# Ledger of designs, part 15: designed miniproteins, single chains, continued (5)

Each design is a single chain, and the fold is of that chain. pLDDT is the mean over its residues in the fold that is shown.

## One batch from the design tools (miniprotein)

Design m16492
Fold by ESMFold2-Fast:
Structure m16492 (fold): chain A 90 residues (1-90)
Amino acid sequence: DIEEQLKKFYELTNMKLTLEEIRELIRLAEKNDEKLLMTSLAAVMIAADLPEELIEAALRGAGVTREQAEIYAEYFEDKEKRKELLEKLK
């Protein structure tokens, strides 16, 4: 359900955007070679389970693999998992 996906995106980013506004944000980030922003967008979109079209666009623009972005997605999605991972790294 796209509305639940957008709600999760809002909860993770504090940005209340439509799918069209997210597409425009990716386009502007790509135009300005904002690779870090595109990587972060890909990670958050993966965590929110947004449409693959948008995830692929951000990954391509950032020049990163889905697997790399998924590592960041896990970090953003779960504060408890972040604490546990940091504890293991000491």
Scores: mean pLDDT 75

Design m16493
Fold by ESMFold2-Fast:
Structure m16493 (fold): chain A 98 residues (1-98)
Amino acid sequence: REETARFLEHLAEQVEALIPQSTPEAAKHLRKASDALRKAAQAVREGNLDEAIKYLREALDHLRKAIEASKNLDVQIDLAAIEIGAAVALVTLEREKA
């Protein structure tokens, strides 16, 4: 749905905003997470729920790796909030497919 796609794009923007204050290792994972979130949003718009779910799982994996690579508690907290948002979107899409 359009609301879900816009939400995923908003999460990608939040991830991108954290890149300048991240370690180089965390920033690498954040760029991959942002790309995956944007691809998930596009798949949602196209009605391709299987691809959207796949990209959301990829984004969640990279968000977790970014949190592990981060050394700033505020960045880790912000990333954890984004991870929760992405997980809620995943459950929503899985429910829509069922």
Scores: mean pLDDT 87

Design m16494
Fold by ESMFold2-Fast:
Parts: structure tokens; C-alpha cells; sequence
Structure m16494 (fold): chain A 93 residues (1-93)
């Protein structure tokens, strides 16, 4: 798993660029969502603290659930607010 972790971390910038390009076709809020997801994954893979990993994973799951509800409601403004809140919380970890 250590080698897989290093390989994923090395490839993350290219994966992020590809996913951001695809998200641009769907709209700017989807770009922000993809960037948040990439940042969360990077922090999760880089940390050696299991408690911090659990916190990152919990935040990601909570954010994904809230975003699914907002996208179903077609509330792009609400989605942007949730992404901004999650990004701020992730930066404190």
C-alpha cells in the first residue's frame, strides 16, 4: 500500500487537471467540487495520523451528502457555500 500511496500522490495533479477539465463542461460549481475532492484525497494520503484521516473522511462524507441534496434541488449557490465551508474546515486539519 505504501508504493500505491506514493504513485497516487504523484499522479494526483494530472488526475485533478483531467477531472477539472471534465467538470468545466458541467459548470463552475462542479469544478469547485472536484478541486475540493482532490485536496481532501491529497491530505488523506499524506497524513500519518489515523485520527486526522478519520476527520478528513468524515468531513468528505458529510460534504458529499449535503452536496447531493443541493444538486438534486438545483441549488448552485448553496452548493458553493457548502464547498467553501468544507474547504475552510479542511484547511484547519
Amino acid sequence: SARAKEEILAELPAVRERDVAAARELGPVYVEMVELSAEALRLYLETDDPEKREQILALYRETAERLNELFEAKDEEGAREVIAEARARLAEL
Scores: mean pLDDT 78

Design m16495
Fold by ESMFold2-Fast:
Structure m16495 (fold): chain A 75 residues (1-75)
Amino acid sequence: MEATLLLVVPAEKVAELEEQARRLAAEHPDVLSVEVEAERVGDLALVTLRLELSNPELAEAARAQGEKNRALLAS
């Protein structure tokens, strides 16, 4: 089950976010894979996290968080 999260972070924080995503995949058996894509826009980066999850409840929570993040970016 795939879930996608969209985040905007300072460009200098992308490396930390990638390390956190890698640790999440290593620590949680319900996380089968994590892909991180980052596009730099000036001093900010648009980060797309793609998660492959084995737990449908976790996948739903991740999708809901992705929608909240998009709403915050639109503000």
Scores: mean pLDDT 74

Design m16496
Fold by ESMFold2-Fast:
Structure m16496 (fold): chain A 67 residues (1-67)
Amino acid sequence: ALKARLLSLLGLAEGPSATIPLAAFLKLAEDLGIDVPQALQEALAALDPDQSGTVKIEDLRKVLENF
């Protein structure tokens, strides 16, 4: 399942307060052959309203759990 595989990627990061570059996360998912739906990509982009390029691991996990 897409959700389970994406959550496992987040398990490689340090701690629940850690941040990850959104582009790096999406690239890693692509490299593992995981198709990220457009709707999920838009939801993930919404976690970075300041366009800093980074999102909190905790917020990513919550979004993924809802898909």
Scores: mean pLDDT 68

Design m16497
Fold by ESMFold2-Fast:
Structure m16497 (fold): chain A 73 residues (1-73)
Amino acid sequence: GESEALAQAFVDGAEKARETEKDPSIGEGVIALVLGMVRLLTQKGALSPEAGEEAIARLDELVREAEEEAKKA
C-alpha cells in the first residue's frame, strides 16, 4: 500500500545516497538521518507499524554495511 511505497522510497533513497557519496562517513550519516526520519514517521502514524519496522530493519543493515566499508582500508 501507500505506507509500503513510502517506506521503500526511503530505503531506495538511502541506498542511492550511499552509492553516490564518495565519503563513507557522510554516507553513514545520511543513512542514519533517514533511519531517524523513518522512526519519527512511524511514531507519528505516517507509516504503518509493519512498513516502518521493515524499513527500519533494512536501514539498520545498510548502516552496518556502511560502517564496515568505512573500517576497510
Scores: mean pLDDT 77

Design m16498
Fold by ESMFold2-Fast:
Structure m16498 (fold): chain A 76 residues (1-76)
Amino acid sequence: MPLSDAERALVLGLLERAIAHAEAGDLETAKEYVDRAGTLLAGKDPAAVAYLQRAGKAESPEEMIAYVRRAKALLE
């Protein structure tokens, strides 16, 4: 399923920002970036979307970062 290079770059940038905010302890802002990335991937990569949905429900920064990194690995 074709994700354009521009869409892929934008999603990866959003996920990197999500990780940075989570590492800074700002889980709320990190989840906003995860939600934006998930919306852009909707209907394009179901496995990455599933990891981002789990990241959006994470109760700790560490849990969220783990799911975001798995989603990034699928897109790289």
Scores: mean pLDDT 84

Design m16499
Fold by ESMFold2-Fast:
Structure m16499 (fold): chain A 88 residues (1-88)
Amino acid sequence: MEENVPEELKEIAKELGIDPVRLYNLVAAATTPGLRHLVRKEDLEEVAKAIAKLIYKRNLESYLPILKQRMHPEVFELVEKYLEELKK
């Protein structure tokens, strides 16, 4: 399980104080259309912060229109908010 978590996501999980396997599963659920319902209301902020940091570190902002189609709508809204904060 831990072997399948990307290194940059492990680093983000450490920064956020969340288990890396749990964070990986939450990010996967938030970004997979068939699994978005598995993201609970209390997980939205942590998932959005992690995705925003990942997009920022990988310079994936140009992919935001594609990610919007796949991502949980509420998570995407929070990702845009946190990306603005990371750019300041």
Scores: mean pLDDT 77

Design m16500
Fold by ESMFold2-Fast:
Structure m16500 (fold): chain A 118 residues (1-118)
Amino acid sequence: NPAAEALAAALAPFDLSSLSHDQRVALTALAANVSDPEKREEILELIKKADEYLKQGNLEKAKYYLAQALVLVIEESLKNGLISKEQAVAELKRLLELYKDSKEASKVFEEALKKLQK
């Protein structure tokens, strides 16, 4: 499944403090393929906010907005059958570990994980 492969590539291990142009492009491309137009626009707005804060050197807010965008991409991918619940849980746990030192971003992943596991 090309969409699942693209999602896996975009969610590959990365340091958000050094989020590359290519990673932002990949995440934006995944958002563009979200079938729900309201969710697509929400994800794109969150990515834009993350990029704006990253350019300002505000890494904590950049991580927070990107965490919200990543959770929505994972939730929409699960809803549309592009990934399994097990894959979604594994990715959220991986992201929680990567962002564990970011108070606001880690809470976003923790809340999504708790919701998904119930």
Scores: mean pLDDT 74

Design m16501
Fold by ESMFold2-Fast:
Structure m16501 (fold): chain A 65 residues (1-65)
Amino acid sequence: ASAAQRARAEALLAAQRDDDHAILLPLALSPNREEAAKLGKQLEAAADTAARRAIALDYLEHWQP
């Protein structure tokens, strides 16, 4: 990911202010049901909120509009 894509991902997460809403943002942005389902399973497997937030940030860094 470019520096601009990373900055955008961080800004999107920061705008949510709430960790629960931040980790759900990638599901809302997923372009199809199959991708959303895969991401949902990764979030379910995460040990805690910090791990789920890290998964969300990683997804958003690679998200291409």
Scores: mean pLDDT 68

Design m16502
Fold by ESMFold2-Fast:
Structure m16502 (fold): chain A 92 residues (1-92)
Amino acid sequence: AIITGSATITLSSGITVTVTATLDLTDNTLTVTVTLLGETGSTTFTLDDNGSASADLTLSGTDITVTVTATLSNGTVTLTVTVLGETGSISI
């Protein structure tokens, strides 16, 4: 089964981050795409035995690194995104 969701996180600076996540429960993989300031980065990572994963991705055309932490619990994926020293979270 494939679960897809997206949400927008607004940083304290007023900058918006769009996060799209696709969870494949057959292989426990999560694909995350982050869009910030018109630049996009994506990664695919495998959830551990606790349903958690973390990855760093670099936005295209920039030196901006985004850290994404994912936790799957009771069918809900919680994503925590850290970028430019600020943190936001969404649930899908």
Scores: mean pLDDT 76

Design m16503
Fold by ESMFold2-Fast:
Structure m16503 (fold): chain A 71 residues (1-71)
Amino acid sequence: MELSEEFKEENIRAAELTEERVEELIKEGKYVEALMVAMSGVVSAYLSGDKEAEKKAEEVLKKTKERVKEA
C-alpha cells in the first residue's frame, strides 16, 4: 500500500488544522462539535496509514475529551 506525497501532506496538515478547529469550538462552547471534529481527524489519520498524523490526531482527541469533561 502506497501513499502519495500529496495525501501524506494533506493528512499531516489536517491533523494540525483539527487541533486549531477544536480549540475554536471549545472557546465557543461547542464541546460536542469539538469532539466530533477530533474523532473525524483520528479516522482520517488512521485511513491515511500515516502514524505521525495518527499520533497527532489521537493526542488532539485525548485533550478534547479532557477539556469537555472539565467544562
Scores: mean pLDDT 75

Design m16504
Fold by ESMFold2-Fast:
Structure m16504 (fold): chain A 82 residues (1-82)
Amino acid sequence: SNFTTNVKQTIDAINRLLELGEEAERLGDTETAEAAYQAAGDAQMGLTRGMNDGSSNLVKDTADQALEEAERVERRLRERLE
């Protein structure tokens, strides 16, 4: 149950980072887009390792890290719209 929840949270965070990267590209913010795509890639690698190891904690840490990066990217994009 917790493992499945953590996997879903990680996938949702990856998708959010990919969406934010696409938005950054539309705004011409290549640097923010690259940061978002790299964070999504890092989260995909962390999810793969966590699933291979059967580690709920590693998957959770990956989700938490990806969500923090998504918040940073979203804040950076909001600053560009002001």
Scores: mean pLDDT 86

Design m16505
Fold by ESMFold2-Fast:
Structure m16505 (fold): chain A 80 residues (1-80)
Amino acid sequence: SDEELLEKLREITEELLARVRANPQQIDQALDDFAEENKERLEELFKGIKASKDEKFKAEARKILDETSAEIDKIKEAAQ
């Protein structure tokens, strides 16, 4: 369901941010390691989001992704 996809998206983005915060001097490596370790979870999640016909759900998912990207950028700027 869309609600389950949003919950999974929030969980994986929280895990990603925790990994980045734990490795502020090696952020690019932390991102690469997380992506490799979670490749199947990420692919299934994005496939589910793309398949949805609910524009409000897609907008909320996009907002979570954009906010996560912005937080990673802030952590990068604070580290260097």
Scores: mean pLDDT 84

Design m16506
Fold by ESMFold2-Fast:
Structure m16506 (fold): chain A 81 residues (1-81)
Amino acid sequence: MSAIESLQQLKEDLERGLKGELSTRESIIYASTAVASSRGGGAGVRMQREMENARDDQEKLNKLLQEAKDLVEFQIELLKS
């Protein structure tokens, strides 16, 4: 699987999270993975912590999921260039 194909799959997983099709735990895993791949493991750990702290705030979780999706989309566009 190419790097672009892996990122496209991760984008689809994050879109499922935004649609409420994933558990909170799954959403945290996909978002932290996306941030870690884009900005390094430390950034991924920070995203995981922020989402865990916001687990009862669906608006905040959706905002963090959208930020992770935006990072994946930006990486895909860079790799296509």
Scores: mean pLDDT 83

Design m16507
Fold by ESMFold2-Fast:
Structure m16507 (fold): chain A 113 residues (1-113)
Amino acid sequence: DDELLERLKREYAEATDPREQGELLMMIGSLYYSQGKLDEAKAYYEEAIAKYSEVPDALSLRGEALMNLGVVYYEQGKLDEAKELYQQALADYQQAGDEAGVARAQNALARLS
């Protein structure tokens, strides 16, 4: 939905809080991913990871962004890069005490074994 993408990009341009910026970048990336625009989805997920890295206590959100980026690499056939991203997400979820995130990352890694 191009109208929703334009609205989210406008909201992102006005956002000043790194957590809000990360959340908007994740939404934009997910919309590009749903359209099969993998390179665009990748770029927005990479920016979301950078924004969440600026936020204290955003490890679960950064883990989610790393998981989504890993899925993009997996869809592109870049399995080693996907594995590294899932391992990074697992570490973030473990440090955050996010048991659901840990299970998701472990499941993704098991599928690459």
Scores: mean pLDDT 91

Design m16508
Fold by ESMFold2-Fast:
Structure m16508 (fold): chain A 81 residues (1-81)
Amino acid sequence: DIEEEIERVRAAIAEAEAQPRTPARDLLIEAAREGIRLVPVYLEDREKAEKLNREVLARLEPAARLALAGRPEAEIRRALA
């Protein structure tokens, strides 16, 4: 149920936004928003959506490791660029 998945992601974003701002929080919100954006692509072209998801993960994974290591927000933002 796509509607149920979207609502779960929206709930997760709202929960994260209610927490104090940290690089990890901002990264989680960015990842969740990207997930919602990819839902229509999955409905039309699953292979294209999987490729885009791998590209997003390749960008977000280094940034997530920096956030978990407690690196400054500026360094994390640079990794996302």
Scores: mean pLDDT 68

Design m16509
Fold by ESMFold2-Fast:
Structure m16509 (fold): chain A 100 residues (1-100)
Amino acid sequence: MEEVLRLIEELAERYIELARELGAEELAARAEAEPNPFARLLIAMLGVRAAIEKPPAEQIERALALIPELAKAAEEYIKNMDKEELEELAERLRELLERL
């Protein structure tokens, strides 16, 4: 679990950096200020997507409103994983980090 959390935090940092590079400064700053690592990652990913797709502000606001519930669901899902599932997830997260 600790290793998965560390990888989620590293992914969040990489996505914040990418969102900032793409011009999503407001969402990047919001992600950086978010203390929950799952919510931080989701906000940063939303920032990257918003920079590319440039959706209406109302869609961004609705997505942001869903992030706390999605972050809680992701955290609960990961907490219920066995050791083998956590090791597989960690490997997938490392592969994703190498691409960023």
Scores: mean pLDDT 84

Design m16510
Fold by ESMFold2-Fast:
Structure m16510 (fold): chain A 72 residues (1-72)
Amino acid sequence: SIVEEIDKLMDQIGELVKKLTPEQQAIFQQELGKRLEQLRAQYPSLSDEEAAQLSLEQLQALLSLIQELLKK
């Protein structure tokens, strides 16, 4: 289910974030919060199901960002 996918992805992100510098980790967490707030602000008419789907897609993008940071 989408909930299981979100949970697994969040766990993976949490583990990878530990490999970032403390400063990068803090920036990442601020960006994560900011992006989720923006999604909810931009799509207020969407159902909880649609919001969850968009959150999943946003988390996938953030995972890619972490992977790029780790390439440094």
Scores: mean pLDDT 77

Design m16511
Fold by ESMFold2-Fast:
Structure m16511 (fold): chain A 95 residues (1-95)
Amino acid sequence: SLTEEAKRGLQEVLDLLEDAIRLVELGDLDGAIRSVEAAIKKVEELREKGLISDKDAEEIIGLLNKAIEAIRAGDLDAAIAYLNKAIEKVKELLS
């Protein structure tokens, strides 16, 4: 099972990604990118502290970078799909 610090960090990532989806739906694409970048930074911090595996961190960060590229391309359906895949992965780590 995860430590309480890891659970808190992953919950912060989850909250940021749920905010990113809301911001995409509102058309605040700059806000959405900032929320995704904050989530990437938090995942990197969790990896550096050894609170999540390198493999799990790289998978989440990879999905989030694809979400940012989709937002920048104006492919909002693809962006939401990548964000939801990252959310599912974070939820799996929390269970």
Scores: mean pLDDT 91

Design m16512
Fold by ESMFold2-Fast:
Structure m16512 (fold): chain A 68 residues (1-68)
Amino acid sequence: SPRQQIDQQVDDMVSRAPDMSTDQMRQQVNNIRRQARQSGFSDRDVTQIVNRTISQMMRRRQQRQQQQ
């Protein structure tokens, strides 16, 4: 389903977030936003997906930074 595809892509991005630059993260978040809209998700759902993705990516990066 489109939801499973988006969720899988978000999980992959979050896992890779510590190795991404800020610009790469912005590009990936914009790609998720575009794909979610094209898949027929509401503006509310797109916003929630994007905000969750950003929050999880930032937490992942911060956790790696604290483990150094």
Scores: mean pLDDT 81

Design m16513
Fold by ESMFold2-Fast:
Structure m16513 (fold): chain A 101 residues (1-101)
Amino acid sequence: SVLEQMRALIEEALEKIEKAKTADEIQQIVSDLFQRLFDLAKSLNEEEKRQAAALIQEFTRRVREILDEKALKADEKERDELAQVKMNLDGLEADFLRYLE
């Protein structure tokens, strides 16, 4: 199903984000994932849209936790770059949730 594809893509992205060494790598993974999720979302029915919204909210919550953990070990410059990724993530989440309405 489309939702199973979304779950698989989200799980793959989370693993890549955990292993990523730079803010730029995380930003690229997040951007690529959301592009694929927007394409998949075009085929969702109303019930699947509700489930997709929950999946994205959980994904972005998990990514925010990973970013916060990485920031604890980062220098000032890397912390600022991770904060920018977090802002971009929040924007993509808001856009995706609005698209599902």
Scores: mean pLDDT 90

Design m16514
Fold by ESMFold2-Fast:
Structure m16514 (fold): chain A 69 residues (1-69)
Amino acid sequence: TAEEIAKQVKEALEKEGKLSEEEIEKVARAFKDAAENKDVTTLLRIAKELEEKGALEAAKIAREAAEKL
């Protein structure tokens, strides 16, 4: 589900330590909303932003979610 995938992204971000707690919450919410709406463009944008910040594991989860839509 979108909720489970958003949780996985949040857990990966917390483990990687590249973002603040506030940034993690914003990303998780944006990801959940995009996944629920099947917004592939927004999911890919989030993945790119995460890659730029060095959050590679969370970015991979976001890209895989976009591919399944």
Scores: mean pLDDT 80

Design m16515
Fold by ESMFold2-Fast:
Structure m16515 (fold): chain A 70 residues (1-70)
Amino acid sequence: SSVSIRDYLKKLVEEYLKQGLSPEEAVEKAREKIRADVERSLRLAGATPLQIEMVLRLVDVEAERIKKEL
């Protein structure tokens, strides 16, 4: 769900910020990691290319929202 993706993104962004990354770097690194993890999991679950694209778009939307809140 969008809430679960957002919570995982926020946790990773906070961890990267604690490591000294800028807000922009932290959000982009979290987005890249979650996109890779989500795509791999969905492919293993037999999701269609369209379903994968829709979920990755949700990851991008939540990442942009978090970036604007920092």
Scores: mean pLDDT 86

Design m16516
Fold by ESMFold2-Fast:
Structure m16516 (fold): chain A 65 residues (1-65)
Amino acid sequence: SMVDQIDQLLQQMTQALQAGDQDRAAQLYQQLVDALDEYTSTLPVDEAVAFARALQPRIEAVRAL
C-alpha cells in the first residue's frame, strides 16, 4: 500500500542519514515527497489531516538527524 511505501521510505531515509549518506537521503526525500503528495491527494481533507498528524513525529525525528 502507499502507507507501507511511505513507512519504508521514512525508515530508509533515517538509515541513510544515520550512515551520513547525504546523496541517498536526498533521493529518498524526493521519493517521500512524491509519495506523500500522491497519497494525500487521493484522500478527503479530514483524512489527509489525520494522516499528516500521525506522520508528524516521524518526520520531526528524521529532520532532527
Scores: mean pLDDT 81

Design m16517
Fold by ESMFold2-Fast:
Structure m16517 (fold): chain A 87 residues (1-87)
Amino acid sequence: LWEEVEEAARRTQEALDAGDWEAAAEAAARLVETVEELIKENPDDKELLALLATALFTLAQAYAKLGKEEEAAELLAKAQEYAAKAK
């Protein structure tokens, strides 16, 4: 799963740099899924919680750019919750 996290994070960044919001949403969603799976095994891992918060924030931004405002707001709230847990 760590190799999948690294690859998904890389694809997310490449999509963001290109301004490809659909690709960014797909890559960030994959990153969220992969990190959530790792957190199930390591729930107190602050690094994973911080990574999940970042991935959720990126997904929220991509969804907002795609006009999915309600989904973006929900993802942003979830990102803030995980950012707080990562402290």
Scores: mean pLDDT 81

Design m16518
Fold by ESMFold2-Fast:
Structure m16518 (fold): chain A 93 residues (1-93)
Amino acid sequence: SIEEDKERVLKIKDPWESLKKTFKISFENLLKNRLIPEAVALVDLFKEYVLKHNYDKEEAIKFLEEMRKLAQKYNATEVVKRIEEAIEEIKKS
């Protein structure tokens, strides 16, 4: 019924919020285990996904700034640099 369809739609979490939560969990686990090349690859995939799906650039940049601080906590200098490069690429697009 139309009412049941409305309830299903209202129970669907924002796909963008789900993506950010999943990214953060995976990213922090990679940083904790010192899997730096994989963490860099994950940043590149996130940037490509944001550009491909036309997500809000300001929100994407804000999320990447939070991830940059997380990478700094783990002293992952190469990952911090890659996030800064990703932010600049998103700004230019």
Scores: mean pLDDT 80

Design m16519
Fold by ESMFold2-Fast:
Structure m16519 (fold): chain A 86 residues (1-86)
Amino acid sequence: SEFEKLLEEGIKKVKEAGKDLPKSVQERFIKALENGLKKAKTPEEAKKLIDKYVELVQAIKRYNETGSEEDLEKAKKLAEEIQKLL
């Protein structure tokens, strides 16, 4: 199905974005993405969720590299946006 293809692509993107993060963290994001996609009603909503999860993983990675308050705040805002989509 289209949702299965989107999930496969989403998992790949999350793994690539978070490659330097601990595997346990990567697995948590993959599980969250899988659960989120089960709630998506359209392929467009699924794609939006995938894009937001990738952005969140990238923001967390950036914060781990910089220790910057701005990068932490960006990660928090992205997590809140994802929560609103679920």
Scores: mean pLDDT 81

Design m16520
Fold by ESMFold2-Fast:
Structure m16520 (fold): chain A 114 residues (1-114)
Amino acid sequence: GDAALEAQLAELRALRERTLAALRAGERPASAEEVARWLQALLATASAEALALAEAVARAHPDDAEALAAEGRRLLASPDPDVQVAGAILHLWAQHLELTGSPEIELPEVPIAA
């Protein structure tokens, strides 16, 4: 029902805020699976503006993990929440490339109420 959907959206937004706080604190995901979980929370809750910014930066630096990580850190320092989300996406994408050496990523399913 609507209450279950609202609870799911609230949990995804809470997960996004925890992910942003962790990345700003310099925490790095321990595994490719953890990167995928953090990326899913951001991608599921990102605005069109945040996604467009992340895509533009990624196109400027194709598969360049160092450049993507540097741009991600720069954007994470922004006071604009959409810019912070774009930065987090780029930083986690860079970490995925560093951990796996591959652009392929398996995103987990969005949690739903049972």
Scores: mean pLDDT 78

Design m16521
Fold by ESMFold2-Fast:
Parts: C-alpha cells; structure tokens; sequence
Structure m16521 (fold): chain A 99 residues (1-99)
C-alpha cells in the first residue's frame, strides 16, 4: 500500500468529523458554537500544516503540539467530540509513521 494513498483515504473521512463539529456548533448557544467552530478551524490548519511538513520531510513536532492543544480545547467545549478527534488524530500519527 502507498502511504500517500492511506493518508488521502484518511483525509476523505475527515469531512465527517468536521461536519459533526459544525453541526454541534450550530446546535449550541451562539458563543459556544462560534468558539467550537473557531477551534475546528484551528485544528484543520494544524493538520494541514502537519501533513505538508511530513510530505516535505520537515519536523512535525510544532504542528502535532498545536493539534493536540486544539483538541484539548475542543474537549473542554464538547467532551464526546474531543475524544473522537483525539482517537482520529492518533490514527493519523500512526499512518504517518507506517512504512
């Protein structure tokens, strides 16, 4: 299996978690919903930077730390979504280490 193909397959599943986060944001009180949507945006940027850094052979540590910190903030707003994203992020990191 091509590691790039595995990463692309993972990214194809990411919209489901994003849609779930956005749906919860829309269903929440306005302030909580806006904060959740903002943190989901930060997570997407951190994951995109992590994937770009990995593909370019650059250090991913800063992007990993930012993603983990963002997931912790999401978990404070919505614990169920936070745990789901933590599991999905762990799966992503495992795929990046696979040969």
Amino acid sequence: SDRRADLQAFLARFPESLEKGLAKGRASDPGKGEELMREMGRLLRAVAELLLAHLEGRDISAAVAEAEATIDRIAALDPELGEQLRREFAELLALLEAE
Scores: mean pLDDT 76

Design m16522
Fold by ESMFold2-Fast:
Structure m16522 (fold): chain A 81 residues (1-81)
Amino acid sequence: SKEKLEEIKKRVENNDLSDIKYDPNIYELLDKFLLKYQKLPEEERKKIKKFFEELEKIMEEKNVSGKQYSGVLSEIFKLLL
C-alpha cells in the first residue's frame, strides 16, 4: 500500500533501519517486480519511478549501507507484489 511505502521512506529518513536485514531473495523479488511493473498503466509506473528516485536520494544522503539498501528494496518489492 502507499501508506506502507511512505512508512518505509520515513524510516530511512529517520535512520530507523536496525530491523531491516539483507534479503538473499532480493534478485528473485526484483525479477517478479519488473514483470509486474512492465504491465502496469503508465501513470502507475511514473508514480513508482518517482518513489524510487526520491528514496535513492534519501538513502544516499543518509549513507545507508549496501546491505541495508538491499533490505529496504526487498521490503518495497514485497509491498508492490
Scores: mean pLDDT 81

Design m16523
Fold by ESMFold2-Fast:
Structure m16523 (fold): chain A 68 residues (1-68)
Amino acid sequence: SNLEKAKELVEETKKKIEEAKSGLEVARIFFEGMEKLQEILDKTTDPKDKEEILKLMEELFEYTLKKL
């Protein structure tokens, strides 16, 4: 499902952020992850899945801010 793809993408992006060597690399990985999440969101039709994907995007944003 689109929701499961979004969850896996968030976890993969967090792992990449943990391995990043600079704030610029963190930012680049974050923006790539957000772009892919937006593509999943745009293809999602279920309103409940859309709400959950938006929460995942917020989670990734908050996680990334703590690493900058």
Scores: mean pLDDT 88

Design m16524
Fold by ESMFold2-Fast:
Structure m16524 (fold): chain A 70 residues (1-70)
Amino acid sequence: MEVIKKIAEEARKRGVPEATIAVAEEIAKYLLQGDYEMAERIKRTAATVYGEKSAEEAEKLAKETVERYK
């Protein structure tokens, strides 16, 4: 839970869009649970809704934060 809040705080400081932050939080939530299939599904859905670049930025942000707080 606190790891996900850190994603939002750090990303907002860097000027990342709120939509990208929300997707990153959701991907990170499933990565922390070990549900890699659901994390990938969320990324694919985000790419169709918000665009491929936004989905890639969200995945990178989620992976960086999870790795730091793992």
Scores: mean pLDDT 78

Design m16525
Fold by ESMFold2-Fast:
Structure m16525 (fold): chain A 69 residues (1-69)
Amino acid sequence: SALLEEARRLLDEAKALLAPLKDSKSPEIQALDRAGTALYLALSAPDPDPARVRAAAERLRAAMERVKA
């Protein structure tokens, strides 16, 4: 599925963004970490729900933009 492959790429991008910032206590970094975990769990389901994956990916994109700003 193009949706699932795109979501996995987004999760990998978020992990790369978070790696140098992992010890940060900023609310933006904590939100990014939580959003990434939520997408990881949605993708790890035996039959990933496309709607849940889409919603989690949108939340992760928003968190990444806040960190990049």
Scores: mean pLDDT 83

